Designed miniproteins, single chains, continued (5). Designs and how they scored, part 33

Each design is a single chain, and the fold is of that chain. pLDDT is the mean over its residues in the fold that is shown.

## One batch from the design tools (miniprotein)

Design m17120
Fold by ESMFold2-Fast:
Structure m17120 (fold): chain A 63 residues (1-63)
Amino acid sequence: SGEELARRIRAAYEAIAEARPELLAPPDSGRQPDEAMRLAMRLAFEHPEASLEELRELARAAV
């Protein structure tokens, strides 16, 4: 579902933000979605079977 996908994207995004904060852009910048969000979306989309924990691990490995 869309809600489940949103939770998975958020989990990956949080892991990326913790590991590589330089991939984040300010909320009001013209660079939204930022690099971290694009990576989080890609990981969640490419791994639809992955749990939240697995997505956090994949995100940490990808950065």
Scores: mean pLDDT 81

Design m17121
Fold by ESMFold2-Fast:
Structure m17121 (fold): chain A 80 residues (1-80)
Amino acid sequence: GHMTSATMSVNTGYGYMVDGGGPSDTVDLMSTGMDMMMDGNVSDAVDMMTTGMSMMSTGTPTPTVSTGMDMVSSAVSMLN
């Protein structure tokens, strides 16, 4: 996929998670992990992103947060 399209998809999902009430720190961890994955640091990215997503999911995720998480997962899958 095109880097611009992938970046926009990740950013859109990130926005959905923020708008859905995700804490800034948790969203930042997830965003950093996704950036690392896109840069090729897959193992570290997976650990960081998984931690951020787990922290967000441990609460009761809203449909908006869940949509954002799905968009991020889809974007990452398309890149790999």
Scores: mean pLDDT 65

Design m17122
Fold by ESMFold2-Fast:
Structure m17122 (fold): chain A 75 residues (1-75)
Amino acid sequence: DESLLERAKKLYKEALELLEKYEETGDEELLLEAEELLGLLAIIAGLAKRIGSPHAAEIEELVDELREKLARLKA
């Protein structure tokens, strides 16, 4: 399932770019946008798991990494 993995990687990269900019600017709107992308990434991870995608574990790692980074920035 190449399309789900490709979409997941794109969302992950976009979220990281938003969080990097947030760390530089303090703009909370960027943090909210990154949280929205995490939500979409989690939906993709759930879909990959349900269909038995060979990439499900990789996508779940992206969700966990992004979730951890967001939690640290919100603390």
Scores: mean pLDDT 85

Design m17123
Fold by ESMFold2-Fast:
Structure m17123 (fold): chain A 62 residues (1-62)
Amino acid sequence: SNFERLVEEARELIEKLPEEKRGPFQKELDDLIENKDKFKNPEGLLLRLIGLIEDIRLELAK
């Protein structure tokens, strides 16, 4: 599924971050995974995962 693909992409990007920067992104990813069934539409969940991935990419570019 698109959800599982984006989760794996986020995990791979988090592993590329310095260890001290991983915590907040890992927590946000874990929260999205735990609360996936609480989203009324799947597009909202996917957009939040895409936003997280973009935030990680911006951190990696620093």
Scores: mean pLDDT 84

Design m17124
Fold by ESMFold2-Fast:
Structure m17124 (fold): chain A 76 residues (1-76)
Amino acid sequence: SEEEKYQKLLEEGKKRLDEVIAEYKADPSISEEEFRQKILDVLNELRVEGWKAGLSDEQIDKLLEELTEYVLEKLR
């Protein structure tokens, strides 16, 4: 179902973002700029994957918004 595809991409996105955040927190040589670029790269990959999976533009935008909020919460 569309909901199952959405939830799968949300969970996969969170896992990929958790790895980027963990790397950034563990490695002080990674700049804020490099970190932001890595986050954007993950979000762009998920946009493409969502499109290929048949999610609507509205579902993809919601997915990326939820993942962006997830990153912001993890950085608190």
Scores: mean pLDDT 88

Design m17125
Fold by ESMFold2-Fast:
Structure m17125 (fold): chain A 61 residues (1-61)
Amino acid sequence: SMLEREKRRLAVEAAKLHMVEGLSQREVGERLGISQATVSRLLNGVRDGSIVLEESDGPPT
């Protein structure tokens, strides 16, 4: 749990770089200073729900 804040921050940044900027997992790793494998694990954690991103500015639909 001591690294949960760091993991969530990296996951948010990785998701933005990958989904918004269109960077590959390798490029995201290079931009964040982490390995491509770590980027893959963070993105999988977001999709799996083990890493929670607090952002819902959309209407309840």
Scores: mean pLDDT 71

Design m17126
Fold by ESMFold2-Fast:
Structure m17126 (fold): chain A 83 residues (1-83)
Amino acid sequence: SRWAELGEEAEELKEELEKEFKELSEKFEKTDPNNKEALRELIEELTGEDKSKYESKSIEELQNEILEAIYEKIEKIIEEKKK
């Protein structure tokens, strides 16, 4: 999985990354997967982009956007820690 690949690259930061990923994935899991508004609000929280940008997206597209946003946040943490 994408997370497994990131985990291998960031072995030395594993505990910090696992905590961040767990917190973000728990937010996603607690969000009602059938509620488009809740999914859009979570995207706004994760990305800082206005949720209106996602009004035309399907539930599946919104779920994929949330997963991508989570992975992008983890990748940015890895990049900042490597500097």
Scores: mean pLDDT 71

Design m17127
Fold by ESMFold2-Fast:
Structure m17127 (fold): chain A 90 residues (1-90)
Amino acid sequence: MKKLEEEGKRKIEEGERLLQLVEDIALNGDAWAGATEPEKIAAREEVIRIGEEVVRESGGALAHLPYPERARIYAERLIEEGKRLLEEVE
């Protein structure tokens, strides 16, 4: 029922949101590690969880990368998938 265009846009928006989050964590790691705000704690946990999933999917090949870089790979894939869905809209 949802158009591929709507799905593609959602994937791009989520991927761009994750890329911004990953960049901020990568640049300000100490501030994020010491964060006490529930929203920041939840956001950091989300990025770590995504990074762990990327390692599992790679069969451990990406385990040498820090968790922000692992999550970046996921975010970039999500954006690319969203763009492909938009290209399939007739």
Scores: mean pLDDT 77

Design m17128
Fold by ESMFold2-Fast:
Structure m17128 (fold): chain A 62 residues (1-62)
Amino acid sequence: DVDRLRSLADTHRRSAEAADRAAEEAKTRPNAQQDVEGYQTARDVRLSQADALEQQAQQLSS
């Protein structure tokens, strides 16, 4: 289902955006280095998942 794959990809991209914002806020706090790294990792994972879902949607839409 192409629509479902695109919807899931959008959800992951929005989650990545939220994680990126959380990482930026964590940078303003003392002793939050572990939180920053965690949020950056979450962002990268979500973007990777979104890209994979978009590739699947493109294959199914052809």
Scores: mean pLDDT 84

Design m17129
Fold by ESMFold2-Fast:
Structure m17129 (fold): chain A 88 residues (1-88)
Amino acid sequence: MNIPVAIAEATAESETAVVNVRATLYSDGKVRVTVEVIDKITGERAVAEAVVDAGKNTVVFELLGQRVTVTVTAEGTEVKVEVKVEPL
């Protein structure tokens, strides 16, 4: 059974969107990255997920006209997440 060993969360904003990111490191060395984009004007929400290996990885998501670049660093029992949001 894979159990969560660390969680990192980050929030970023553009003029038109709020972006929430969660990275969860599991005991098997996998990191689940969940991105939620909320349009500030319409209230529309979109969610995407990716799974990466431990180490330093960059994942790019395109949701609701936003490019979300997530950099995840997972080493040992620690996880860190950085998020950048750019309009398409």
Scores: mean pLDDT 85

Design m17130
Fold by ESMFold2-Fast:
Structure m17130 (fold): chain A 70 residues (1-70)
Amino acid sequence: ANEYLEYIKELAEEKKETLLKFLSKEEAIEKLKDYGDYLINTLKEKFPNNPDLINEVKNYIEKLIEEVKS
């Protein structure tokens, strides 16, 4: 579970960096939100009984979005 959490965090960070290379901040934020929803849905399917993992990923994605806004 912890190794998968770090993997998901790395995917989100890499997606943020990729989006910011090719898109405006506003477009990057929208796409990052969409990607976050995709990751959360994947986690719900793979780990339906682990709400703490899902919440930690949600918080991390929100943090990345706020970093892009600043």
Scores: mean pLDDT 82

Design m17131
Fold by ESMFold2-Fast:
Structure m17131 (fold): chain A 103 residues (1-103)
Amino acid sequence: SAARRARLERLERELRELSERLLTTTDPEERRELRERIVELFEEMARLTPDPERAALYREIARVLRGEIAGSDEVLKELARLGLISAVLRSIGMRIDEELAKR
């Protein structure tokens, strides 16, 4: 539906805004709170998306951010597509700049 698409677009915009804040914050407590809010947004997107494969991917991303599982290639590709890869990898302690320097 149009309303569901509009809500998903708003959630994706909020994700990008929170990710920018996550990249610029130096406060560990604020970083934790931003990560928790990003998890909530992915869980809401999973509930709203009509695509079951997308829903499963969003739930997997939420679990990665909670530290429950390791990130898959599909998770990393989706985070890159959303422009979130650097912010999310920084928040979970995976220093992408250090990894790129090795490759």
Scores: mean pLDDT 74

Design m17132
Fold by ESMFold2-Fast:
Structure m17132 (fold): chain A 60 residues (1-60)
Amino acid sequence: MKLVFIPGDKELVQKKVELLKSHPERVEKIRENIGKIPTEEDLKIQQELADEVEKIMKEL
């Protein structure tokens, strides 16, 4: 691929922002990557953060 743009699930991000007030730092990082062309490392971090956030929400 010439450009790797992983669209953020804006709907999910909105819900996560509301539900993740206890983890605002993680939400902010995800938001920063939405609408950007991230680096390979940023994509990996974004996925890891998204997975971790999803896990936290599922447990909490």
Scores: mean pLDDT 57

Design m17133
Fold by ESMFold2-Fast:
Structure m17133 (fold): chain A 70 residues (1-70)
Amino acid sequence: ALEAAERLFKAVQDAGASLETQRDAIEAKLAVLNGDREAALEHVRRILEKMKDNPAVQEAARELIAALEE
């Protein structure tokens, strides 16, 4: 899950997303590190809503969701 969260942050940063969206990606990573699956999923859902048209971000987010649901 942590590697997936790091990939999501990189995808969000590479996409040139807003600072707010980049912060959501950092907070998702921190939630994963703290074992808080619900907080991590909430931050990922916000990223997906903001970045619906970015396939790389959507793929990275799906990887993180799959890792958290496993």
Scores: mean pLDDT 81

Design m17134
Fold by ESMFold2-Fast:
Structure m17134 (fold): chain A 116 residues (1-116)
Amino acid sequence: MEEVEKVKKLGEEALKNPEKYLPELVKLLGSKNEEVREAAREGLVELALKHPEYAIRPIALALSSENEKIRESAREIVLELAKIDPELAREIIKEASKFDPEIAEEVLKEVEKVLE
């Protein structure tokens, strides 16, 4: 299976079992392969829209990841969510503010710009 197709299948499985597959999708946000990161980001956006109760905290934590690619991808997820469901994006930012107020404020400013 091509790596990207494998990630898309993992996203489908995560919709059926978020607790099992969500951590692997977050890990894939740090992939050196841009297409793999994009597929993981798309999967996490869909997962957050359908199962916010599982996705809010992991995405919020990813915004403060030690891995730069995970942080960048998590930011892109929140910005995409802001265009579809602004309230969900704000909930993720609020969760992030509990452990990283500076990154939460930065992401909130970016969200406010995309909602203009």
Scores: mean pLDDT 85

Design m17135
Fold by ESMFold2-Fast:
Structure m17135 (fold): chain A 79 residues (1-79)
Amino acid sequence: PNGDLVTGFELFLELAVRTGSRKAAEEAANAIRKAIEEKDVESLKRMVELAERAMRESPIVREELEEELKRAKEFIEEA
């Protein structure tokens, strides 16, 4: 598992929720894509948990992460 990738994801996700920054949400989505490319199932499972919580709090996060979260869940199921 890539702990630095998960930490970066958490920081961008928190920034997106607190400030409504689409750029921060986009960086969080990029972290999910990178975890999929690295086939890091353990990091993806943690990212999915964090993303689902953030999406309940922020419509902007939901809109920006919806597609990547779906891809992450599909990847975890196939792993």
Scores: mean pLDDT 85

Design m17136
Fold by ESMFold2-Fast:
Structure m17136 (fold): chain A 68 residues (1-68)
Amino acid sequence: MSEEELLQIAAEASKRTGVPLEAAYDAAVLLFKEGKSEKEAIDYLITKYGLSEEQARELVRTIKELAK
């Protein structure tokens, strides 16, 4: 997946979830460039951005749906 595709996915996910673009972009990078699990991405978002578990899970779900 290209950097431009990651940014487009992150931007749309941010818009749909209300989560900041920076957090959405980091999540997309972790999932698609670094091959991290959903659990690792969720744990990172909670720790770095202070997202709730529900917000982090919804963001990750939205990103995965947009990448189909």
Scores: mean pLDDT 86

Design m17137
Fold by ESMFold2-Fast:
Structure m17137 (fold): chain A 72 residues (1-72)
Amino acid sequence: SLTPEQQRELFRALVETWLRLRAGEEVTPDGVHTPLGPLTPELMERLLRYLVASPSFSEEDRETARLLLDEL
């Protein structure tokens, strides 16, 4: 299980990577290393679902995660 601090770090990395990809930058999610392994699209979806359900995150962060999930 991820600590709340690790979850927030992971969320920040997910949002940053997603925004870079949408901006057309040469960033591959699979190239991003996490404590759970490489950031595959499947792992990204699982982590976003977990973050959406986590009460330790702000409603703003959870809403951002919901929007990212809708784009997968």
Scores: mean pLDDT 66

Design m17138
Fold by ESMFold2-Fast:
Formats: C-alpha cells, structure tokens, sequence
Structure m17138 (fold): chain A 93 residues (1-93)
C-alpha cells in the first residue's frame, strides 16, 4: 500500500519534469504564432497549457491525500494531456 503511493509519487515527478519541458516549448511556439498573427493556433496551445496546469494540481492534491485511486486516474489524465500538447506542438511547428 505505502509502496504503491511511492510509485505514483515517482511517476508524478517524472511527468512533472516532462510537463515543464513541454510547457516551455509550447510558450516558445505560442510567441512565434502570435508574431505571425496566427491567434487561433496560439489559443489552441494556450488552452492545453491551462488544462495541463489544472491536471497537475489535481494529481498533486490526490497524492497529498494518499488517495491512490484518484492519484492513478489524475496521473493518467495528466500523461494523456502531455502527449496531446506534444502532438499539437509538432502540428503547429
């Protein structure tokens, strides 16, 4: 039981580092799109960044409570959004 929570915490730390890198790249692309007048595309990336920030908070709070089931669900959603943001960045490059 204690071991499972530790595994989820380690997974969160790995995803959090990946999210930080992806958000930095997204911010660079958003600035480029804004300079090019591609406002709709910039908004699409910004919405995914907001979603990612919310999911990070939900996952962190679930882990802090020791809620394994909620933490697993939150981490799965967080990972999915990271992948979605990465895909959108590649499409908008």
Amino acid sequence: MEERLKELQERFEKLDKEADEVMKEASTIINKLDQEGKIDEAVELAVLEIKLAVQRTVARNALKRGDVDSAEEALQAYEKTIKELKKKIEELK
Scores: mean pLDDT 85

Design m17139
Fold by ESMFold2-Fast:
Structure m17139 (fold): chain A 77 residues (1-77)
Amino acid sequence: MQYELTDEEIEEVRKHIREKYPDLSDAEIDGLIEDVRARIRYEQKKKGKPLTKEEILRIADEVLEHYEELRQRAKEA
């Protein structure tokens, strides 16, 4: 599988997001998971190869860092 996350990978990403942001709703977490999936498809096409579990979790961390940065910028604006 190259462009789709497995149910197991999705569950791991969901748990990772929940641990960092326990107050997020399921809908908000689903939105972040969709951002992770979009980033994975983009990186997959750029690299032309399947991503590892470690690369998937790294992308999830980058999406979460970007989300936190945008949230902080919104408070400052």
Scores: mean pLDDT 74

Design m17140
Fold by ESMFold2-Fast:
Parts: sequence; structure tokens; C-alpha cells
Structure m17140 (fold): chain A 65 residues (1-65)
Amino acid sequence: MEKIEEAVKLLEWMASTADPDSVAFALRSMGEIEKWPEEQIEKIVEAVRAGDIEEAKRLIEEALS
């Protein structure tokens, strides 16, 4: 639960202040540490780079459920 909340909060905060590549890199690193499926990490990174923050949040929730 806390891991999803941290990832979503990081995404929301960085989306307003950081470039998409930096946000994508941070989420990829978090996914590797938390051992999310590699294909799910790639989908999250792709959604962030596309600017689809809602889809990125959905994918993060799905990775941990």
C-alpha cells in the first residue's frame, strides 16, 4: 500500500516540475527496487513520456495489485 502511495505522489509532484524523462527514470528505478514486472515498468515509463499521468497512475496500481 505505502509503495503505491509513494509512487503516485512522486509522479504527481514531478509531473508539475520535472521533465518526463526524469520522471520516467525515477519510476523505472523505483520499479526495479520494488521488483515490479519489467513489462509493467516499461508501460509506466511510456505513459509518463506520453504525458498520460492518469494512465501511469493506473499502471502503478495494477503493478502492485
Scores: mean pLDDT 73

Design m17141
Fold by ESMFold2-Fast:
Structure m17141 (fold): chain A 84 residues (1-84)
Amino acid sequence: SAELKEKVRELLKKYGFEDASDELVEKIAEYVEKTGFSMETVEEALRRIREEGVELTFERFKEVALEIDIEEGLRLLIEGVKKV
């Protein structure tokens, strides 16, 4: 959606990727909508990429966002196992 693209653009500006192409913003927004990733996951992915000092690409964004999602999912599973 146009509103999701605007939110992605704002996060990119916040994390120093102000010059990201409209195509990159659209790819990220569509991927986020398709996966249901939280804006918190998106923000953390951008933060990690900025800290690494590497170029923001759609491929790197997907890789880092998936790592964060897996880490959070595993964390919730481990925390949820206190049943006895």
Scores: mean pLDDT 80

Design m17142
Fold by ESMFold2-Fast:
Structure m17142 (fold): chain A 79 residues (1-79)
Amino acid sequence: SVEEAKELARKAAEAAAKAIAEGDLELMQHVLDYARQEIAKAVGEEVAERVAELLREGALSGKVDEAIERAEKLLEEAE
């Protein structure tokens, strides 16, 4: 569901940000890839790819909260 996709996006953003803070770029990528695949089941691959890109940019730039808000908006619009 879109609700589960939103929760997954939030958790993935937080986990990716933590991985980057710890210097683990590989873990960040694995977290985002997993989230993309699961989100795609709810909203399709194109939207899931855009969400994963926003979360990656948020984790790398430290703008995690902004990335989560934008991702949730995209998921809501895909309903």
Scores: mean pLDDT 84

Design m17143
Fold by ESMFold2-Fast:
Structure m17143 (fold): chain A 112 residues (1-112)
Amino acid sequence: SFSKSLIELVEKMLEIAKKGIELAKELIKDPNNQETEEKLKQLVLELETDVGVIQIYGAVNKDEYLLEKAREMEDKLNEVKTALDNKDYEEALKKMEELKKLIEKLLEYLKS
């Protein structure tokens, strides 16, 4: 069974992703708001760090599903970063929403 700390980490990631979605919506309305863009980039960095922790859990527990989901989340975070670098905030929002769905699926797996 998965540790309470891993479940709490993924629940925290879900809340960070929700905040990131709201910041991306604000950037679509005000694309010149550098403070909002910097806040969103900071949340993306926090999520990348948390995905690294999931990779460690997957490796230690030899859980191929955790490792696969961590890789999929890393790919989505890279797609978000690319969209932000291109000032494509609609694409950044779409990729953040896709990332949120991956986090929700992982949380469902961990609670089953």
Scores: mean pLDDT 91

Design m17144
Fold by ESMFold2-Fast:
Structure m17144 (fold): chain A 76 residues (1-76)
Amino acid sequence: MVAEDLARVRAALPDLPEESRPLSEAAAEGYEWASKIKDEKKRQEIIERLREALRAGDVERAREIAEEAKRLAEKD
């Protein structure tokens, strides 16, 4: 479930190293916007892409996904 995924990510944020803060912040923002997307398929796609960016440590990709999630949430 989306809510369970969000809770897990937020629970993990305090345990991340300081150098990972920008990545964790971008991911948290992306998950917040994803939770506002009405379309279940689009929401799931965004969440999966955010998880991938988190695993890769790709801060820029996480920010891009967060911006896309915001646009999708506003469009819905």
Scores: mean pLDDT 71

Design m17145
Fold by ESMFold2-Fast:
Structure m17145 (fold): chain A 53 residues (1-53)
Amino acid sequence: MDLRGMASFYRGLATTHRLSAEQSTDEHQKELNLKAAEYFEEMAKTIEDMANS
C-alpha cells in the first residue's frame, strides 16, 4: 500500500479546501471549508503515523 501517496493526496485536498475558504465570502462556507481542510490534514497525519509505525 502506497501510504506516502495517500498522505500526499489528502494534503492536496486540504490545500484546496483552505483556498476555497479564503475565497469564500459566506462565513458558513468558510467554516465548512476550514473543517474539511482540518479533516484532510488529520487524515494525512494519521496515514503518515501508520507508515512510521
Scores: mean pLDDT 82

Design m17146
Fold by ESMFold2-Fast:
Structure m17146 (fold): chain A 83 residues (1-83)
Amino acid sequence: SSQKMENLLEQIEKELEEIKKKLETATTESELQQLIAQVEGIIYILEQLYQKSTDPELKKRAEELIKEAKELLEKLQEKLAAL
């Protein structure tokens, strides 16, 4: 249902904000690898949600969150490479 998709998107938005905070404080390879795995999982869920949704507004929100998650993934990978 659209409401379940909206609730999932809100949950993902909160999870991405928490990962952004953890990126600022993460200092170990293990921490960064865990955050990378979490973001990859979020991207997978968002891409499935995007494909299944027929609501243009929900699709747009999912697309914006996919872009944000991919940018966050790049930052995590860059920080890991710099260790």
Scores: mean pLDDT 89

Design m17147
Fold by ESMFold2-Fast:
Order: structure tokens, then C-alpha cells, then sequence
Structure m17147 (fold): chain A 65 residues (1-65)
């Protein structure tokens, strides 16, 4: 699975959750069947786009800049 595919799948998953939901990188990695490092890289792109906000030690918050 490429970085772009991981980003697309994360966006799809997060789109099903209420805004403000916090999702861990480990849970996303498990759900997608990829490494936590791959998820972390994809989340950096989504954070730069303002789609999610990083929550240190917990993961990311959906729909927050």
C-alpha cells in the first residue's frame, strides 16, 4: 500500500467519525494492515492540509486544524 493509498483510506475512515474524535496511530495501522510508521507519515500530510490535528501521545483529532 502506497503513502497515497494510506492517506485515502485514512480520510475514508475519519470521514465516518464525528468531528473532534481522537484516533490513535496504532489503531489506524492495525485497521489498515500497515506499519505505524507508514500511518505516521500519512498523518503528517493530512495535518499539513488541516484535515487533522496531532494530539501528542494519543494520535490525531478529526476535523481540527
Amino acid sequence: MSREEIIERIEELLGRLPSGTVVSQSELARELGVSQAAVSRALRELEAEGVVTRVPGRGVRVGAR
Scores: mean pLDDT 76

Design m17148
Fold by ESMFold2-Fast:
Structure m17148 (fold): chain A 55 residues (1-55)
Amino acid sequence: SRERLDELVERAESALKAGKIDEVNRILQEARRTLSPEEFREFAVRFGDVLLEIS
């Protein structure tokens, strides 16, 4: 669902800002298992944008 996608992106951003790399990896694995292929592509794009902003 789109709500799940938005929740996972927000959690991943929060974990990145906190430096919790293990938590980021858990969220990525959860996204791979729970999102559709199309939703996961959108997640990956949005997550990549967050990484570029924080770097």
Scores: mean pLDDT 80

Design m17149
Fold by ESMFold2-Fast:
Structure m17149 (fold): chain A 76 residues (1-76)
Amino acid sequence: SSAEEEAIRRIGEITKETVRKIEEAKSDEEILKYAEEGIKELERIKEEHADSPRVVLAAEIGIKEIKEVAEKKLKE
């Protein structure tokens, strides 16, 4: 559906922007803040589209990517 396509596109945009913010972050506090904000936005979209396996999967992939990028950046 057009609603699913828009949700998936929005998930991609939020994930990409969050990853960029984490990569540009100057402190551990900023990394954690940006990761938390991005994950919360993706979890909200996931909940709004809980009946769509495609949207849920896209959000879970985005959340995983944000967590992995934040973890890697914190270890540097």
Scores: mean pLDDT 90

Design m17150
Fold by ESMFold2-Fast:
Structure m17150 (fold): chain A 95 residues (1-95)
Amino acid sequence: SAETVAERYKTYMLENGLASEAEAELWGNLFGTRYELGYPPGLLLSQPLSDEEIQKIADKVKLSDEERQQLRKFARGHDVDDKTLQRLAKKLKEA
């Protein structure tokens, strides 16, 4: 399930010191949503998130235009504050 994929990726990132708690939760939930949209987990390791994929994710979880821009910023490796990361992670989990 999407929740299982999300938890596995979050745990992996935290156990390997690859992300903060807030970043790991957002990445986990993002991978779960991508899995639900039909993207196999293995593909996530070799391909960056495209603008098309970000738009599909935003549409699926009903992100506002501002929230979509923050998700894009995060996915491109730019700094995003913890409050915004937590809000985005919650919306991805609720879808």
Scores: mean pLDDT 77

Design m17151
Fold by ESMFold2-Fast:
Structure m17151 (fold): chain A 80 residues (1-80)
Amino acid sequence: SKLEELVEKTLKKIDEVKAQIPSMTPEEIGQALKEIRDLIDDTIAEGVKLKVDIDKLNEAYFILSDKAAEVGKLALELLS
């Protein structure tokens, strides 16, 4: 589905950001985490516009939020 394609693309973008986190300043890390949140919000908003079933939207949100939590954990480790 288009939502599944958007989720896959968003996950790849989050992974690209994650790979750059160790070389970032604290300010850049803060901006990167905001960009990840915006990417997730945009992906779910697009799914809503496409009138995707709520179960599929919840599945997408769960996958994306788990990936964001992984990046957040790495960021906290590097800032500590």
Scores: mean pLDDT 85

Design m17152
Fold by ESMFold2-Fast:
Structure m17152 (fold): chain A 78 residues (1-78)
Amino acid sequence: MPSFEERLQALRERHRRLLEEMRTASREERLALGREFQRWVGKEIQEMLAQNVPQSQLDRFIATAEEMLRELQAIIAA
C-alpha cells in the first residue's frame, strides 16, 4: 500500500501534469480533466479511510486537494 507521503506526492504530480494538459486543452477537455481529477481525489480519500490513516494526515491531504481544485476551477472558468 502507498505511504501517506507517496499519496501526497502522487496528488502533487497529477495536479502539475493536469495544469500542463489544461494549457493546450479545449474548454470541454478542461471540464472533463477537472472531473477526472475530482474522481481520483475521492478514490484516494476512500482508500485512506479504509487504511485508517491518522486524521491529521487525511485533513492535510483534503486541504491540499481543495486548494488544487480551487485553482483548477479558476482556470476552467477563464
Scores: mean pLDDT 84

Design m17153
Fold by ESMFold2-Fast:
Structure m17153 (fold): chain A 63 residues (1-63)
Amino acid sequence: DELARKEREERRKKLEEEIIEGVRLIIRGVANTILKSGKISEEEAKEWEKKLLEILEEEEKKR
């Protein structure tokens, strides 16, 4: 059934997107937590977040 195939593909894509978004949220959450701790500057926290998100994006592209 073509409908069942489309539903399966849509479910897979949604799951992949949710996992990737979840990892992005974790990265941002950790950066924000470090910033709130006062251990590093706001600029350092943003640079760290940017680098981790960049690594995640590169891994996505390699798939």
Scores: mean pLDDT 74

Design m17154
Fold by ESMFold2-Fast:
Structure m17154 (fold): chain A 72 residues (1-72)
Amino acid sequence: SMDEALREKLEELARELGVSVEEVVRMLAEEIADTSSDDPAVRAAAEESLARLAERFGASVEQIKRFVRKEL
């Protein structure tokens, strides 16, 4: 399933960063919150960051947002 695939990709990212999966989820939750920022520069940077991550994971930004919300 997509949730299983995303979990595997998050585990890979956590290993590369030397942190826990829970910490990666928290970092992504902050990026997702930044997409709702009233600062357009913060919003743009967060959207670009999530788009690059989505491309890396072979998923959509919407799928990543849904997965992160579910894991919190």
Scores: mean pLDDT 83

Design m17155
Fold by ESMFold2-Fast:
Structure m17155 (fold): chain A 100 residues (1-100)
Amino acid sequence: SARDQLIALFEETVARIIEILRSQGPAMDGAVNFIEAMGKDLLEAFQTMSVEQMVRSARAFLDAVREMAAADPRLSPEARARIDEVVDEAEARFAEILAA
């Protein structure tokens, strides 16, 4: 279903972002824990949302992560670029799922 595809894509995207953050060392542990907790809360909230609401909420979450990464001086420019790429890829795939 579109819902199952969206949940799987969101979980995959969050996991990819966490891997990038963890690659930057233990200074990112706080950010990792925060993103994991907020991601789980949003996954739980998805149970009460329409597919359209899920896409909007997922986009808002990923945009917030992108902004946090852009503002974090502990991240390399390469790590920030990888996060931007992951978010852009996820947003394009969310649009495809919503259109199907």
Scores: mean pLDDT 88

